# Ledger of designs, part 96: designed miniproteins, single chains, continued (4)

Each design is a single chain, and the fold is of that chain. pLDDT is the mean over its residues in the fold that is shown.

## One batch from the design tools (miniprotein)

Design m15331
Fold by ESMFold2-Fast:
Structure m15331 (fold): chain A 61 residues (1-61)
Amino acid sequence: APSVDQHAAALVLEASRVLSDEEVLALAREIGRVMREGEAQGWSAEEIRARLDALFARAVA
């Protein structure tokens, strides 16, 4: 499985193909927040990736 950082980068790249620059920047900030909160709270890499996938799905819906 990809690392959380690699997964986050892949989601931002994919978002850049379908979202505006402003929307991509907003998603990137949300992704960064979830990653920091997950690390602080001791979430597993699997849980962080699942939450990032949910953020991406909402942004591109």
Scores: mean pLDDT 85

Design m15332
Fold by ESMFold2-Fast:
Structure m15332 (fold): chain A 69 residues (1-69)
Amino acid sequence: EKEKKILEEVRRVAEEELARPGATEETVLRIAVGVARSLAIREGLEDKIAELEEETRRIVRELIEKKKA
């Protein structure tokens, strides 16, 4: 459940960053991964940081594909 909430916040941040002028996939990915890591630490999910980072990369890729559509 906490992991789901972290990923929801990550998606929100990634969407906001993708809407910014000059945003690139790399810039958005770096910011989103940073957010996922910070939230994981805050929620006591440090052991799941690697998993959350992988899910974050998947979310960013999905959002970029949606922007193309």
Scores: mean pLDDT 80

Design m15333
Fold by ESMFold2-Fast:
Structure m15333 (fold): chain A 55 residues (1-55)
Amino acid sequence: SENEKLAIKYEILSDLFKISADTTKKYEPNKEDVIKHLEKLAKEYQKKSKKLLKS
């Protein structure tokens, strides 16, 4: 279904934001605001993915 496809896309986006946050932590740990924002985006897209699978 379209909801399942969108859920997968949101899961991929969540993973990409998580990787970006982890990379920033390693190379630019002083950018705490950027890291927190990326982690927040990862969590938001994970929640969106889970909600679509319940719909």
Scores: mean pLDDT 86

Design m15334
Fold by ESMFold2-Fast:
Structure m15334 (fold): chain A 94 residues (1-94)
Amino acid sequence: MYEEAAARLGVSVGLLREAVRISEEVVKEIDESVDSFLVGEHAAVGVTPSTSRAAVRERARRATLLAKKSNNNGSIGSGMVLREVADEVDRTLK
């Protein structure tokens, strides 16, 4: 699967795996943000979970903005290349 996609794209399997890993890390950061909010050791007394919906949405939006910024500014070593590879993988595996 990955080996075939990497060969078709003309890139290394390692680079392809890095692109997938970054994608999974974004999802994990959203999940961690939700968990941190729910556990909320420093949360003010009286804070109800009713605000969690807005907080989760804001965090997801922030993660999307960070991904967009990385794609434009290349904050990671091969940010643009990794993003392009991830997009190609999504197209190939679809």
Scores: mean pLDDT 50

Design m15335
Fold by ESMFold2-Fast:
Structure m15335 (fold): chain A 87 residues (1-87)
Amino acid sequence: MDEVLSLVSRMNQIAGEIASPEELKEITGLSGKALDALQNGDKKSAIEYLEKMKKKAVEAARKSGNLEAAKEIQELGDEAIRKIEEL
């Protein structure tokens, strides 16, 4: 659980550096929904929201021209999803 929170927190931090205010609101909204679903034991919804968050954050990074951030977000998101699947 704490590892998933740390990974999602890092994704939100990177998004905060590269995303527009509108994109950041959407990304943080999706991460909040994912963590709420996980807290309620709904792994399926948590994974679906994290996949959406990952996609939006990667698109924001690519749009900003920051391919390194896009790669880091992708790797963090994939790790977070894997950790939830193992719970």
Scores: mean pLDDT 87

Design m15336
Fold by ESMFold2-Fast:
Structure m15336 (fold): chain A 88 residues (1-88)
Amino acid sequence: LSPEEELDAQLALAEIQLAVTKIGAERALSKGDKKMLEENIKDLEKIITQLDELERQAEAMGNTPLAQQARDLRKEAIELLKKLKEAL
């Protein structure tokens, strides 16, 4: 894979992981399960860190569309993280 193809693949995996985590988060919120909320918070923090790194890599490559995709996904993950922390 080229560096751009590798980055695109990593972003696609991060997007899938965020989608799975959203499902887990909605279940945790509906049940009021503090342990599940804490686990989803940790998962989101990892995803946010990964997306921040992918955004930096895309910017270093001059790939504005991939950098924007990473930024949008990171913003979505941060908003969900805030919601989960407010539920604790």
Scores: mean pLDDT 88

Design m15337
Fold by ESMFold2-Fast:
Structure m15337 (fold): chain A 120 residues (1-120)
Amino acid sequence: SAEPESIAGAVLQAVSAYAAGRKELADEILDKVAPNATEEQRKKLRELLGKAAEAFSKADDPEAWREGIRLVAEATLLIAEARGYSPEQLERLKALVDEQVARGEIDADAFSALEKEIES
């Protein structure tokens, strides 16, 4: 597949890396999607990814799963901000984030489509 990776897709890959104990790989993924993130933003992203990995480790708990989805959503918006998304672009992304959180899932393809539209 030649489709570019979405921010949300990258966040999910970073969460998977944290869950596998590969924190350095998670940091490398963050560096690729948010190369201009501040040290404070990077610290917050690592905290969010670690908490999301912990939440998803409790997959049989619906509340933990819902919390994991919220943390992925928060990390996605923070990365978009670090990438220089305008307030209007962030509101468009937030609308999709709120829809996905309400559904209890993350559709990386939907994020990819919206990000491509915003970045065009």
Scores: mean pLDDT 81

Design m15338
Fold by ESMFold2-Fast:
Structure m15338 (fold): chain A 62 residues (1-62)
Amino acid sequence: SIAETLERNRRRAEELVAAGDVASIEAELQRYRALLEKAPEEVQSAIQEMIDILERALAAAK
């Protein structure tokens, strides 16, 4: 489900932040931005939420 996917993605982002892996956060952010461009409207908000999580994680690492 979308909720389960968001929970897994949130945990993944938290793990990357804890590890200090900025390059992996940037790579995942690029991947989700590409997915958003192709996503149907019903899943765009879920993808955007993941982008927001990754962007906040990246900003905090700077």
Scores: mean pLDDT 76

Design m15339
Fold by ESMFold2-Fast:
Structure m15339 (fold): chain A 87 residues (1-87)
Amino acid sequence: KRYRAVVAVAKNGELVGVVEVEAETKEEAIEKGIEEAKKLLGGEPIEEVIVKEAKNRVEAVKLAREGALAIGSQGKTGIGIGVYEIP
């Protein structure tokens, strides 16, 4: 059983990137995704994280971007994550 996390990153109100990570568990995929997002933020503190479970990659990308944009619309720095199980 494997999980993939799609991670979208907003910094100071702007979408700065999207990364994808895989792990053996949902929790590990989320944790690994947050660590990769920290690299994109260059040491900026994360103010908010929104995590949503998805059925597949398309939904995970959508939910990750929506989460990051919701945080960014408030002028914040943060992360949207869509996590799904790989069959």
Scores: mean pLDDT 84

Design m15340
Fold by ESMFold2-Fast:
Structure m15340 (fold): chain A 60 residues (1-60)
Amino acid sequence: MKERIEKLKEAMKILRKGIEEGRIDEARKEIETVLGLSKSIIDSLLNNILGLEKIREENG
């Protein structure tokens, strides 16, 4: 999880710099990377929440 967040931060920095420097085509590609990493992070968080809920059902 932490590694994915760090990769997302780095990708966002590259994206921001690309936009500021007018490298729009590179920035567009980086947006796809950011979206993919964001979805992966959200999916991981949802799976963790669902895992905690199952434990509560069995032990609560």
Scores: mean pLDDT 72

Design m15341
Fold by ESMFold2-Fast:
Structure m15341 (fold): chain A 74 residues (1-74)
Amino acid sequence: SKVEELKEKSKETIEYLRNVLKFEDKVVEEALERFIKYALENEVPEEERKEVFIKIALEIDVERGIELIKEAVS
């Protein structure tokens, strides 16, 4: 199914969100569900999927997003 394909192709981005960007598991899980729905409805190209997934995680955890911006500009 397209859902299973998107989940498989998202594994590297999931690891990035958890291990590099340090989002909580619950945020990553919610972001994955929203990302799959969005990607299917909007036919998101493969090359844009990582960016879209990260943006959704930032929308779910705005406070963590602010911390990441502070770290980047410090």
Scores: mean pLDDT 84

Design m15342
Fold by ESMFold2-Fast:
Structure m15342 (fold): chain A 80 residues (1-80)
Amino acid sequence: GRDEIAYKATRETGRALGLSEEQIELAYKIAMEALRKEKTLGNAKKLATELVREKVPKELQLEVIGAALSGIDSAYLNIP
């Protein structure tokens, strides 16, 4: 389903960016929160970026944003 597609994409991108499993899980939780709260791709990406700025240390924000946005994109483009 959508949640599994989002998780796989977040994990693959997060691992490529050097994120730990804990940081990948955080990116996935942020992506899923954004997907649940927002009805459009653009608004989900915007909310995920805002949530990362609030919850993630500055040094990791770019990598966590990248992983979370990958999950959101894959969830929207791979609608089964």
Scores: mean pLDDT 85

Design m15343
Fold by ESMFold2-Fast:
Structure m15343 (fold): chain A 69 residues (1-69)
Amino acid sequence: SSEVEKYAKELVERLGKEMLLEFAEGLKNKSLDTSPFPADAAMAWALAELKVPEELREEVIKKAVELAK
């Protein structure tokens, strides 16, 4: 979806590549729930600030992580 790609690019600009890769690594290692300042919190705030529709969030996050690599 063109909308998914647009939001993914905006996420990369908002969070930066390092934060997106940290978020992806945290998901893989299931460590985000135990972090006092988890990358998942930054992701949630960025998605809300950019007004990304809930139904697109999973696709947008996946695409943004791919763009960050």
Scores: mean pLDDT 72

Design m15344
Fold by ESMFold2-Fast:
Structure m15344 (fold): chain A 72 residues (1-72)
Amino acid sequence: DLAAKEREAVLTKSLKPEEMKKLIEESIDEGMRLILYGVAKIIAEREGKPQSLTVHLPSGKVLKVSAEPPAP
């Protein structure tokens, strides 16, 4: 099973606790981006105007998202 062996080799190189923490932090940041986009979309739909949100993530990264209302 070539794919499983390649996956295990990559995971073995990345199985250090500190590296796992980095992957979890990146996943949280991406999740926050998707949530913010969803919020911006809901507000844009309710107000009928484009919305832009900017927020500081726990990682120290600044995230900017925008959404437009559906066309009439």
Scores: mean pLDDT 70

Design m15345
Fold by ESMFold2-Fast:
Formats: structure tokens, C-alpha cells, sequence
Structure m15345 (fold): chain A 60 residues (1-60)
């Protein structure tokens, strides 16, 4: 369904953002600490929430 497809894409994008942030920290020589983990969680949550909003629009 369109709903499942949108949620699947949102999860893929969330995973790519996590990898990008971890890679940026590694390149900068910065630790993957609690602050970076909280930032990753917040960005992932925002992406999944955006996917949910798109699901609601498709169901209209």
C-alpha cells in the first residue's frame, strides 16, 4: 500500500541520517557520546513523524 511504502522510505531515510551523523563524527574525530545519540534520536523521530504526516495526507 502507499502507507507501507511511505513508512518504509521514512525508515530508510532515518537510517541514512544516522549513518551520515556517525560518519561526520568519525571524520571529525569526535566521540559518539550521549549528546550525539540524543541528536540522532531526535532527527530520526522527526523523519518518522514527517512520514506519519504524509501517510495522513495520502489517506485524505
Amino acid sequence: SKVERILGYAEVVANLVRIALETEAWVRGEPIDDALRQRMDAEIEAILEEGRKKVEEVLK
Scores: mean pLDDT 76

Design m15346
Fold by ESMFold2-Fast:
Structure m15346 (fold): chain A 57 residues (1-57)
Amino acid sequence: LTPEQLEEAEQRMQEELHNIRSSAEGIGKVLGLDQTLVQKLTDMYTDVLLDAYRRMS
């Protein structure tokens, strides 16, 4: 893979992670979950996924 391809893939990954976070927050509100807890859990999850992605590069 070229550096340019890796950079584009990382940008796409960050965008998808943002969408996942937004969806989780929305669902959490509908279910009446603690918004602070939902936010912390989604942040931890997205951090793990981003780290895993970077290590696969």
Scores: mean pLDDT 74

Design m15347
Fold by ESMFold2-Fast:
Structure m15347 (fold): chain A 104 residues (1-104)
Amino acid sequence: KIKEETEKVKKQADEAYKQAVDLLNRAIELAREVGDKSTEGALERAVKGLKKMKDELNKAIEEGDYETALELAQQFLDGAQDTISNAERVLAELEAKLAARKAA
């Protein structure tokens, strides 16, 4: 039961992670184009944070600790989904900033 639930949550988390990293990378490119070094650094740290969560989850699964793995999988899914929402907002803000500079 717990192993099956962990595998289900992990599959959802892996998909959300892929989407989050794609959005973060697009936002990083825009932050570089507008010269926003602070936002660029924050987005790069977000990518590293999600990778660390993924690595910790994979380690718990490898060790057969499915109780810990389920907790980590849920945290990773939540973290990836929060990152998607934040990255979409940051991307929109950076696009608006770039458009304002081009219009001036």
Scores: mean pLDDT 87

Design m15348
Fold by ESMFold2-Fast:
Parts: C-alpha cells; sequence; structure tokens
Structure m15348 (fold): chain A 80 residues (1-80)
C-alpha cells in the first residue's frame, strides 16, 4: 500500500498544479475507484481520501468542489 499511496498522492499533486478544479475532482475519484476495484483495504483508501481532501484545501480548491469531492468519495467507499 505505501508505494501505491505515494504514487496516488504524486498523481493528485500534479493534477492540482496542472488541471482545473473540476478535472482535479475527477482525478481523485478515478484514483479512489481504482483502489477499491483492486481490493485495497477500505481503511487505507479512507485515509488516502482524507489526505487528498486536506491537500485540495491547502492548494485552494473552491469549497463547492471540495464538498462534492467529499460526498462522492464517501459514496465510493460505501459502495465498496
Amino acid sequence: MEKTREAALEIFENALDQLTPEQVRRVALTLLRYLVEKGYPLEDIRRLSDEIIELAKKYGLPDDVIERLRAESERILAEA
């Protein structure tokens, strides 16, 4: 999990630097769905999701995008 977590965070940070807030939200959701599909532990995915949201806040993503990301991340984890 550690290497996968590091890779996911690197992808997300690159997205924050290069993409629009809406595209960044889609990248985050795609990463979380991928990890669920591959059978990674839900507790680890939840921690990664929390870290992604905190990183998005620090980079200044709009509050409405952050709230949608949070809600959709919770849905992905609940459906897992």
Scores: mean pLDDT 83

Design m15349
Fold by ESMFold2-Fast:
Structure m15349 (fold): chain A 79 residues (1-79)
Amino acid sequence: SPAFEEALRATARAQEAIRRLYAAAGESFLEDPRVLEAIQRASAAAEAVGDDPTEENYRALVRAAEELVAVVEEALARL
């Protein structure tokens, strides 16, 4: 479904953003509460999709993944 494909792309972008932040800051990025909260929200959304793969849950995962990318870009800009 289009929603599933969008969620896959958004999740891939979020994973790449985390890899970039880890490369720049090392494990200290886990000390940023905004980054931790965004990771937790994205993980919860992914778990919800795993439990019930609905369009609503895929859209929620896309939003959480996009927010995680935004938070990571902000963290990178502060380095």
Scores: mean pLDDT 87

Design m15350
Fold by ESMFold2-Fast:
Structure m15350 (fold): chain A 87 residues (1-87)
Amino acid sequence: DEELAREVVRLVRKAVDYAEQGNIDEALKYLDEAKALAEQISDPELRADVLAGIDRIREYIENKDIHKAGLLAVALEVRVVGLLLER
């Protein structure tokens, strides 16, 4: 779960980077990859939180609100890192 969650955060960061460059199609591809990995997380609470975060980031990218997408990506990373530090 921890390695899957870290890889999801990496893919979400990459998606936001592409969105900041105006490459929305590539950004959405990385979000789809992140979502597929997040669905493999065995902890149902962590899985639900991560999937909800990805879906909201996707909504902002699709609406071209890249600033808010970036803020949500940082918030998702902080949540994931916080959960990993509790172990």
Scores: mean pLDDT 83

Design m15351
Fold by ESMFold2-Fast:
Structure m15351 (fold): chain A 86 residues (1-86)
Amino acid sequence: SEALELLRRVRERLIAGEEVELEPEELEALRRLAEELAPEVEELLPLMDELYKIGAPEEVMKEILQLVLDGDLKGAKELALEVLKK
């Protein structure tokens, strides 16, 4: 999956200590991933977009991406919602 490859590359750059901002193209790839997977992913994508817009820390984005890659879509959504409450 093209979206999964983009998620892996973003996470690899974060692990390498690089400052990574999600580009509009990467957000579009995440939307396509939602269409391929589960309703929980479709619910997560607007939250990820909002986190990016408010300038959420890269560590938060990294944790959410890790949860998605591990198949914990509910955990990813819960974390995103908790960060947006702050």
Scores: mean pLDDT 67

Design m15352
Fold by ESMFold2-Fast:
Structure m15352 (fold): chain A 110 residues (1-110)
Amino acid sequence: MEEMRRLLDQIRALVAQARAAVDAGDLDKARQLIDQITELATQLEQLALNDPSLSREVRREVTLLGASAGLMRILAFVSKDEPAEVQKELLAKALANLEEILARLEELLE
């Protein structure tokens, strides 16, 4: 639980930084932060899958977080040659989805 909460706190901080980078138009920084988010989300998913004491709801939301982070990384890569405004819109939407999943996880973990 403590390790999971630590990873969630780190992911939340990185998501906030990535959003700020997107808003500032610093797309290179946003992509670096997205890579870090994806790495931590993968670690969180592995931790959750190896913990039989976790509820099915927590396990489901952690799996969705990992999948959504992975899709966001793919989106960041495939959109790199698009106009900056299009990249900002796509990445902002992907980050908003992660924020919703993180909020549900926080509620489930009290």
Scores: mean pLDDT 86

Design m15353
Fold by ESMFold2-Fast:
Structure m15353 (fold): chain A 90 residues (1-90)
Amino acid sequence: SLEELAERARKLLDEAAKIDPSMKSVAETIRKLVDEALEAARQGNRLEAEVYLTLAMIAASIASKYSKNEKARKLFEEARDVLAEMARAL
């Protein structure tokens, strides 16, 4: 379900921020975009949900390149993949 995928993405983002606190603000921004996408999807606004997920995926990709911690980079990459799976499930 979209809710299960969103929870997986949130856990990956939270873990990345714990490992690399310098990425906390970016992880919180991505999490907010995921929450907006879920709300849009619940309201039947597929286009808005897809826009928010696309922005979240871009942000996660950027975070995966800029984090100085290898494990945090990997978690942002995994979060991006989950967000892509959410977009396909719309």
Scores: mean pLDDT 90

Design m15354
Fold by ESMFold2-Fast:
Structure m15354 (fold): chain A 92 residues (1-92)
Amino acid sequence: EEKKKEVIDYVKAMLDHIEELLKDFGLSLREIGEKILKSLGLDTSILDGLSDLEIKELLVDLIIKQIKEKRPDLPEEVLKEVREEIKEELKK
């Protein structure tokens, strides 16, 4: 329970930081997504035709993946539940 809340709070903080960067630099969600994908060596064409909501969902997936790599002590089930909960909140 506590570990799940910690991961949720961290992902939300990262998303809030991205929103702040968008405002400060006048960047779009797509532009931030392209920069993140490129920094990870991933194909930026994955963003083609995605809505802002779908780009946010992709960013959540990338954040969770990075957390898993840095915190292998976290159960896979906790990461899955956090991903599902945050994606549901993004739809509201």
Scores: mean pLDDT 78

Design m15355
Fold by ESMFold2-Fast:
Structure m15355 (fold): chain A 93 residues (1-93)
Amino acid sequence: SEELKRKLLSYYFALSVAIAIASMDTVPGARDEAARLIEEIAQEVKEQFPSADETVQKLNEAARAIRDGDVETARKLAFEAIDLLEKVLQEEE
């Protein structure tokens, strides 16, 4: 549906911004802020899509990877989470 596509696009955009912030390693607090943003997305997904447990798990792992300084692992996990959410939403249609 159009509404689900817009929601997926909003999450994709938010995650892209969070990963960009996490890459600003010279800015104090950037990684903590990026991790917090991803955790907020994970919480919203958990509340709106109860069947998306694996998506929520991958988003929380991405936030943890950012705090550990592994931005590339976080990027992979975050976008894998969105791909999984898209599949869940396609099955619910």
Scores: mean pLDDT 83

Design m15356
Fold by ESMFold2-Fast:
Structure m15356 (fold): chain A 60 residues (1-60)
Amino acid sequence: SLEEAARVLAETLASVPLEEFERALRDPTHPLRRSLARLTQLSEEDFEALLRRIVELKRA
């Protein structure tokens, strides 16, 4: 599920600061965004939802 993927990625990438995920969410060309898109192979809609959820989890 997207929720499970978001939790796993938030934990795996714990060393990546929240600010980098926020930049990736705002910038479609961000290297982190492009790398995660290739890794996950999700649709654009599902991938954006995944990034938003990772940001929410890191803020909590």
Scores: mean pLDDT 83

Design m15357
Fold by ESMFold2-Fast:
Structure m15357 (fold): chain A 82 residues (1-82)
Amino acid sequence: MKVTITLETDDGRKFTGTGENAADAVAEAIQKYIEETGIEITGENYLLELPDGTIVDPFSAEGRELISKLKDGDVVRLIKKK
């Protein structure tokens, strides 16, 4: 089944990723953000807020596992670290 996830950024931009699973969809949305902005996203400078309010590192094994449980049409937020 295909999954579509929307990534919302602090600057008000939205990026939509699609994949065979939620992790692939989130990865595509993040890649689109990097390609459009030229901003490098790492677990050191950004985190991801899931729809339930859980904050995860999208590049960690734990974060990827939690992201894999997202549903089609879910919105995740990109959170800047200090």
Scores: mean pLDDT 79

Design m15358
Fold by ESMFold2-Fast:
Structure m15358 (fold): chain A 64 residues (1-64)
Amino acid sequence: SEAEKAGREAAEAAGNERARRFAELAAQYTSDGDGVKAARYAAGAAASDPRATEPAGRMGLLAS
């Protein structure tokens, strides 16, 4: 069952990377002045990883 554990850890890592990428995009769109897209990507980050709070994602949601 080590393969099953590794699979779950890989899926969790992929989810964290996805959340991180959305948070980065939210920050970029905030800097670009596109609050609508910034809010959308911030929401995507939160939805992708409800456990790991990304500071950039939170800031994007508050800036929307």
Scores: mean pLDDT 65

Design m15359
Fold by ESMFold2-Fast:
Structure m15359 (fold): chain A 61 residues (1-61)
Amino acid sequence: SHHMQQLQAEREAREAAGRKKIEELMKTENLSLVEVAQRLADLLTPEQIRKQLEEERKKRS
């Protein structure tokens, strides 16, 4: 339980950092979704990357 709480806090912190990074990359470099996913591979899990890109797609369409 304690271990689960720590993992949740870490996930939330990583997601926040990932979102900021996505916005920064999209704004300055006008990258495709594939390119953004490649650059975030070091920071986020594949599931988190997919979720962030899905939110970014909704925002644009």
Scores: mean pLDDT 68

Design m15360
Fold by ESMFold2-Fast:
Structure m15360 (fold): chain A 80 residues (1-80)
Amino acid sequence: HMKKGKLFPVAEVPEDLKDVPESVLRAIARELGPENIEAGVEALKRAFGPEYLKSLPDEVAEFYARLVARSLREEILKAK
């Protein structure tokens, strides 16, 4: 039932996020909240590259997204 539009305040997904599977975006939103999806994706892109994420099975990409999001969450909390 969930669509990409529900993850973002704006109906359109940002250009930088279009190349990321929706399952990965949902995993990041689940760990960090929808307001931090862009930061989570940026961290993933720096770690693996957008091309690499697209080549992974959805389940594996979600697993890495969850790990990176959890790490970033700790970093965000420390920065405040």
Scores: mean pLDDT 65

Design m15361
Fold by ESMFold2-Fast:
Structure m15361 (fold): chain A 110 residues (1-110)
Amino acid sequence: IRSLNRRFPDPDANRAVTALLVLHLYGLLRQDAELLKLAEEYFDELLEDPSKAPEIYEEVRKLLLELFSKEEDPEKVAEEILELARELGFDSLLPELRKELEEILEELKK
């Protein structure tokens, strides 16, 4: 879990890590062991080959859009994720997490 707070020199890798952290926090909120394992597997793949960051980001983003589209109140879920991130000590990543969540919510309105 603290490994998801790792920053890379590559902006695409950092974006993928941020999306993976959103997926992980969503899995914690829903107590979904499968999603937590999936987030860990994607993060391990990113650590082994950072050149896969754009591909991992696109796959994770698509999954997050699908998961949020099934929520009755996606905006409330986004707020719960940000609160959980703060409780777990991801305060330094809150601006990036908020931006990623806002972009997901905007895409859902299209």
Scores: mean pLDDT 80

Design m15362
Fold by ESMFold2-Fast:
Structure m15362 (fold): chain A 89 residues (1-89)
Amino acid sequence: GYALVYLNKLTPAGQRLLEFLRSNPGFKVTEFEDGTAVAVATDEEGAKALLDFLRSNPDFEVTELPDGLAYAYGVNGYEGDVWAVVKVL
């Protein structure tokens, strides 16, 4: 599996997502001076853990496709501040 994540850590939703990514193995997080961050996972365990987090988190709408591809984006005022693409096998 794989995952690609964007967040704005200056928002509560971005901060919660960043804390999840830092506490889970398999994620490589790069933080930028402007308050944004990106993260990548290249393993199945990381991809599944992120998908479960996104599904249980009210800050996100998750769209899942039959092939194991999912994408998530921020809702409730977090539009554009958080998004993720996840592929599980």
Scores: mean pLDDT 84

Design m15363
Fold by ESMFold2-Fast:
Structure m15363 (fold): chain A 98 residues (1-98)
Amino acid sequence: NAGEALLKSAELSAENAEKLAEEVKKNPTAPLSKVIAAALSGAGAIFAGEQAKRYVEEHGDKLSPELKERLLQAAERAIEAGKKAIEAGKKGLETATL
């Protein structure tokens, strides 16, 4: 089911973006590869969240109320997590002077 796949993608991408953002924030000397990974994971989470949101808009009438609610919640979380991960990545790049 496409809705279930989009839900899982949004949830997993949000979790990954959240973890990488926290790791970069806690370690100002994090490897450049991890800083870049945080930014890229953030972009992926925003994409996954926007896809879940569009799917609800397109197919909302065909979805169970439970799945629709979960998709919207996962979409909002993924977009927010993604924005924070991109911010953490940008700040990490600005402070990585070594």
Scores: mean pLDDT 84

Design m15364
Fold by ESMFold2-Fast:
Structure m15364 (fold): chain A 72 residues (1-72)
Amino acid sequence: MEEEIEKAKQTAGDLVNKASDEAKKLIDEARKTGSYEEFLKAAREAQDIMGKASNEADELLKKTKEEVEKKK
């Protein structure tokens, strides 16, 4: 149902938003150290965090959509 998909979208959005906030914190902390090495490491970790959140969000949406389609 659309209601289930909408709820999944909201949860997926929350996951991505939390990951974005965490990524920003990592980069901000690295910038405070004044180290290029730490900054690059944080940027890479930030990308990994965002990628994981996006994958989890996509998986949640795909699973919910498949359950709705399977009822046809």
Scores: mean pLDDT 79

Design m15365
Fold by ESMFold2-Fast:
Structure m15365 (fold): chain A 54 residues (1-54)
Amino acid sequence: SRDVLVHVRGTKASGEVEEFGIYTTEDELEETLERYREYENYTSIEVLSVTPLE
């Protein structure tokens, strides 16, 4: 599986918007985004870009 850097925009239950990068693999991308919704209390996660890492 290829390592990727995912640039995301997350919206919290408070309405706060945060942009950050997530390091994961192509195979784990969907699972990683689901964990952020579950554990970090983001009501929405928008994928802005996916950059393959070497």
Scores: mean pLDDT 79

Design m15366
Fold by ESMFold2-Fast:
Structure m15366 (fold): chain A 57 residues (1-57)
Amino acid sequence: SMMKLQEEQDKAISQQLAPIAQQLAEIQKEAREMAEQGKLQEALDYLRKRTREIRAQ
């Protein structure tokens, strides 16, 4: 089912990013909330800065 597929994908991502999963979850949550509140530019800047730093590790 589609629900099962989404859960499987979330699990796979979580497992692959286990060491930094918490940091990414917080970053994504905050960026999404900023975008939802109409702060798109702020959300993009936050996401770009944080994910870039994590990716560069």
Scores: mean pLDDT 73

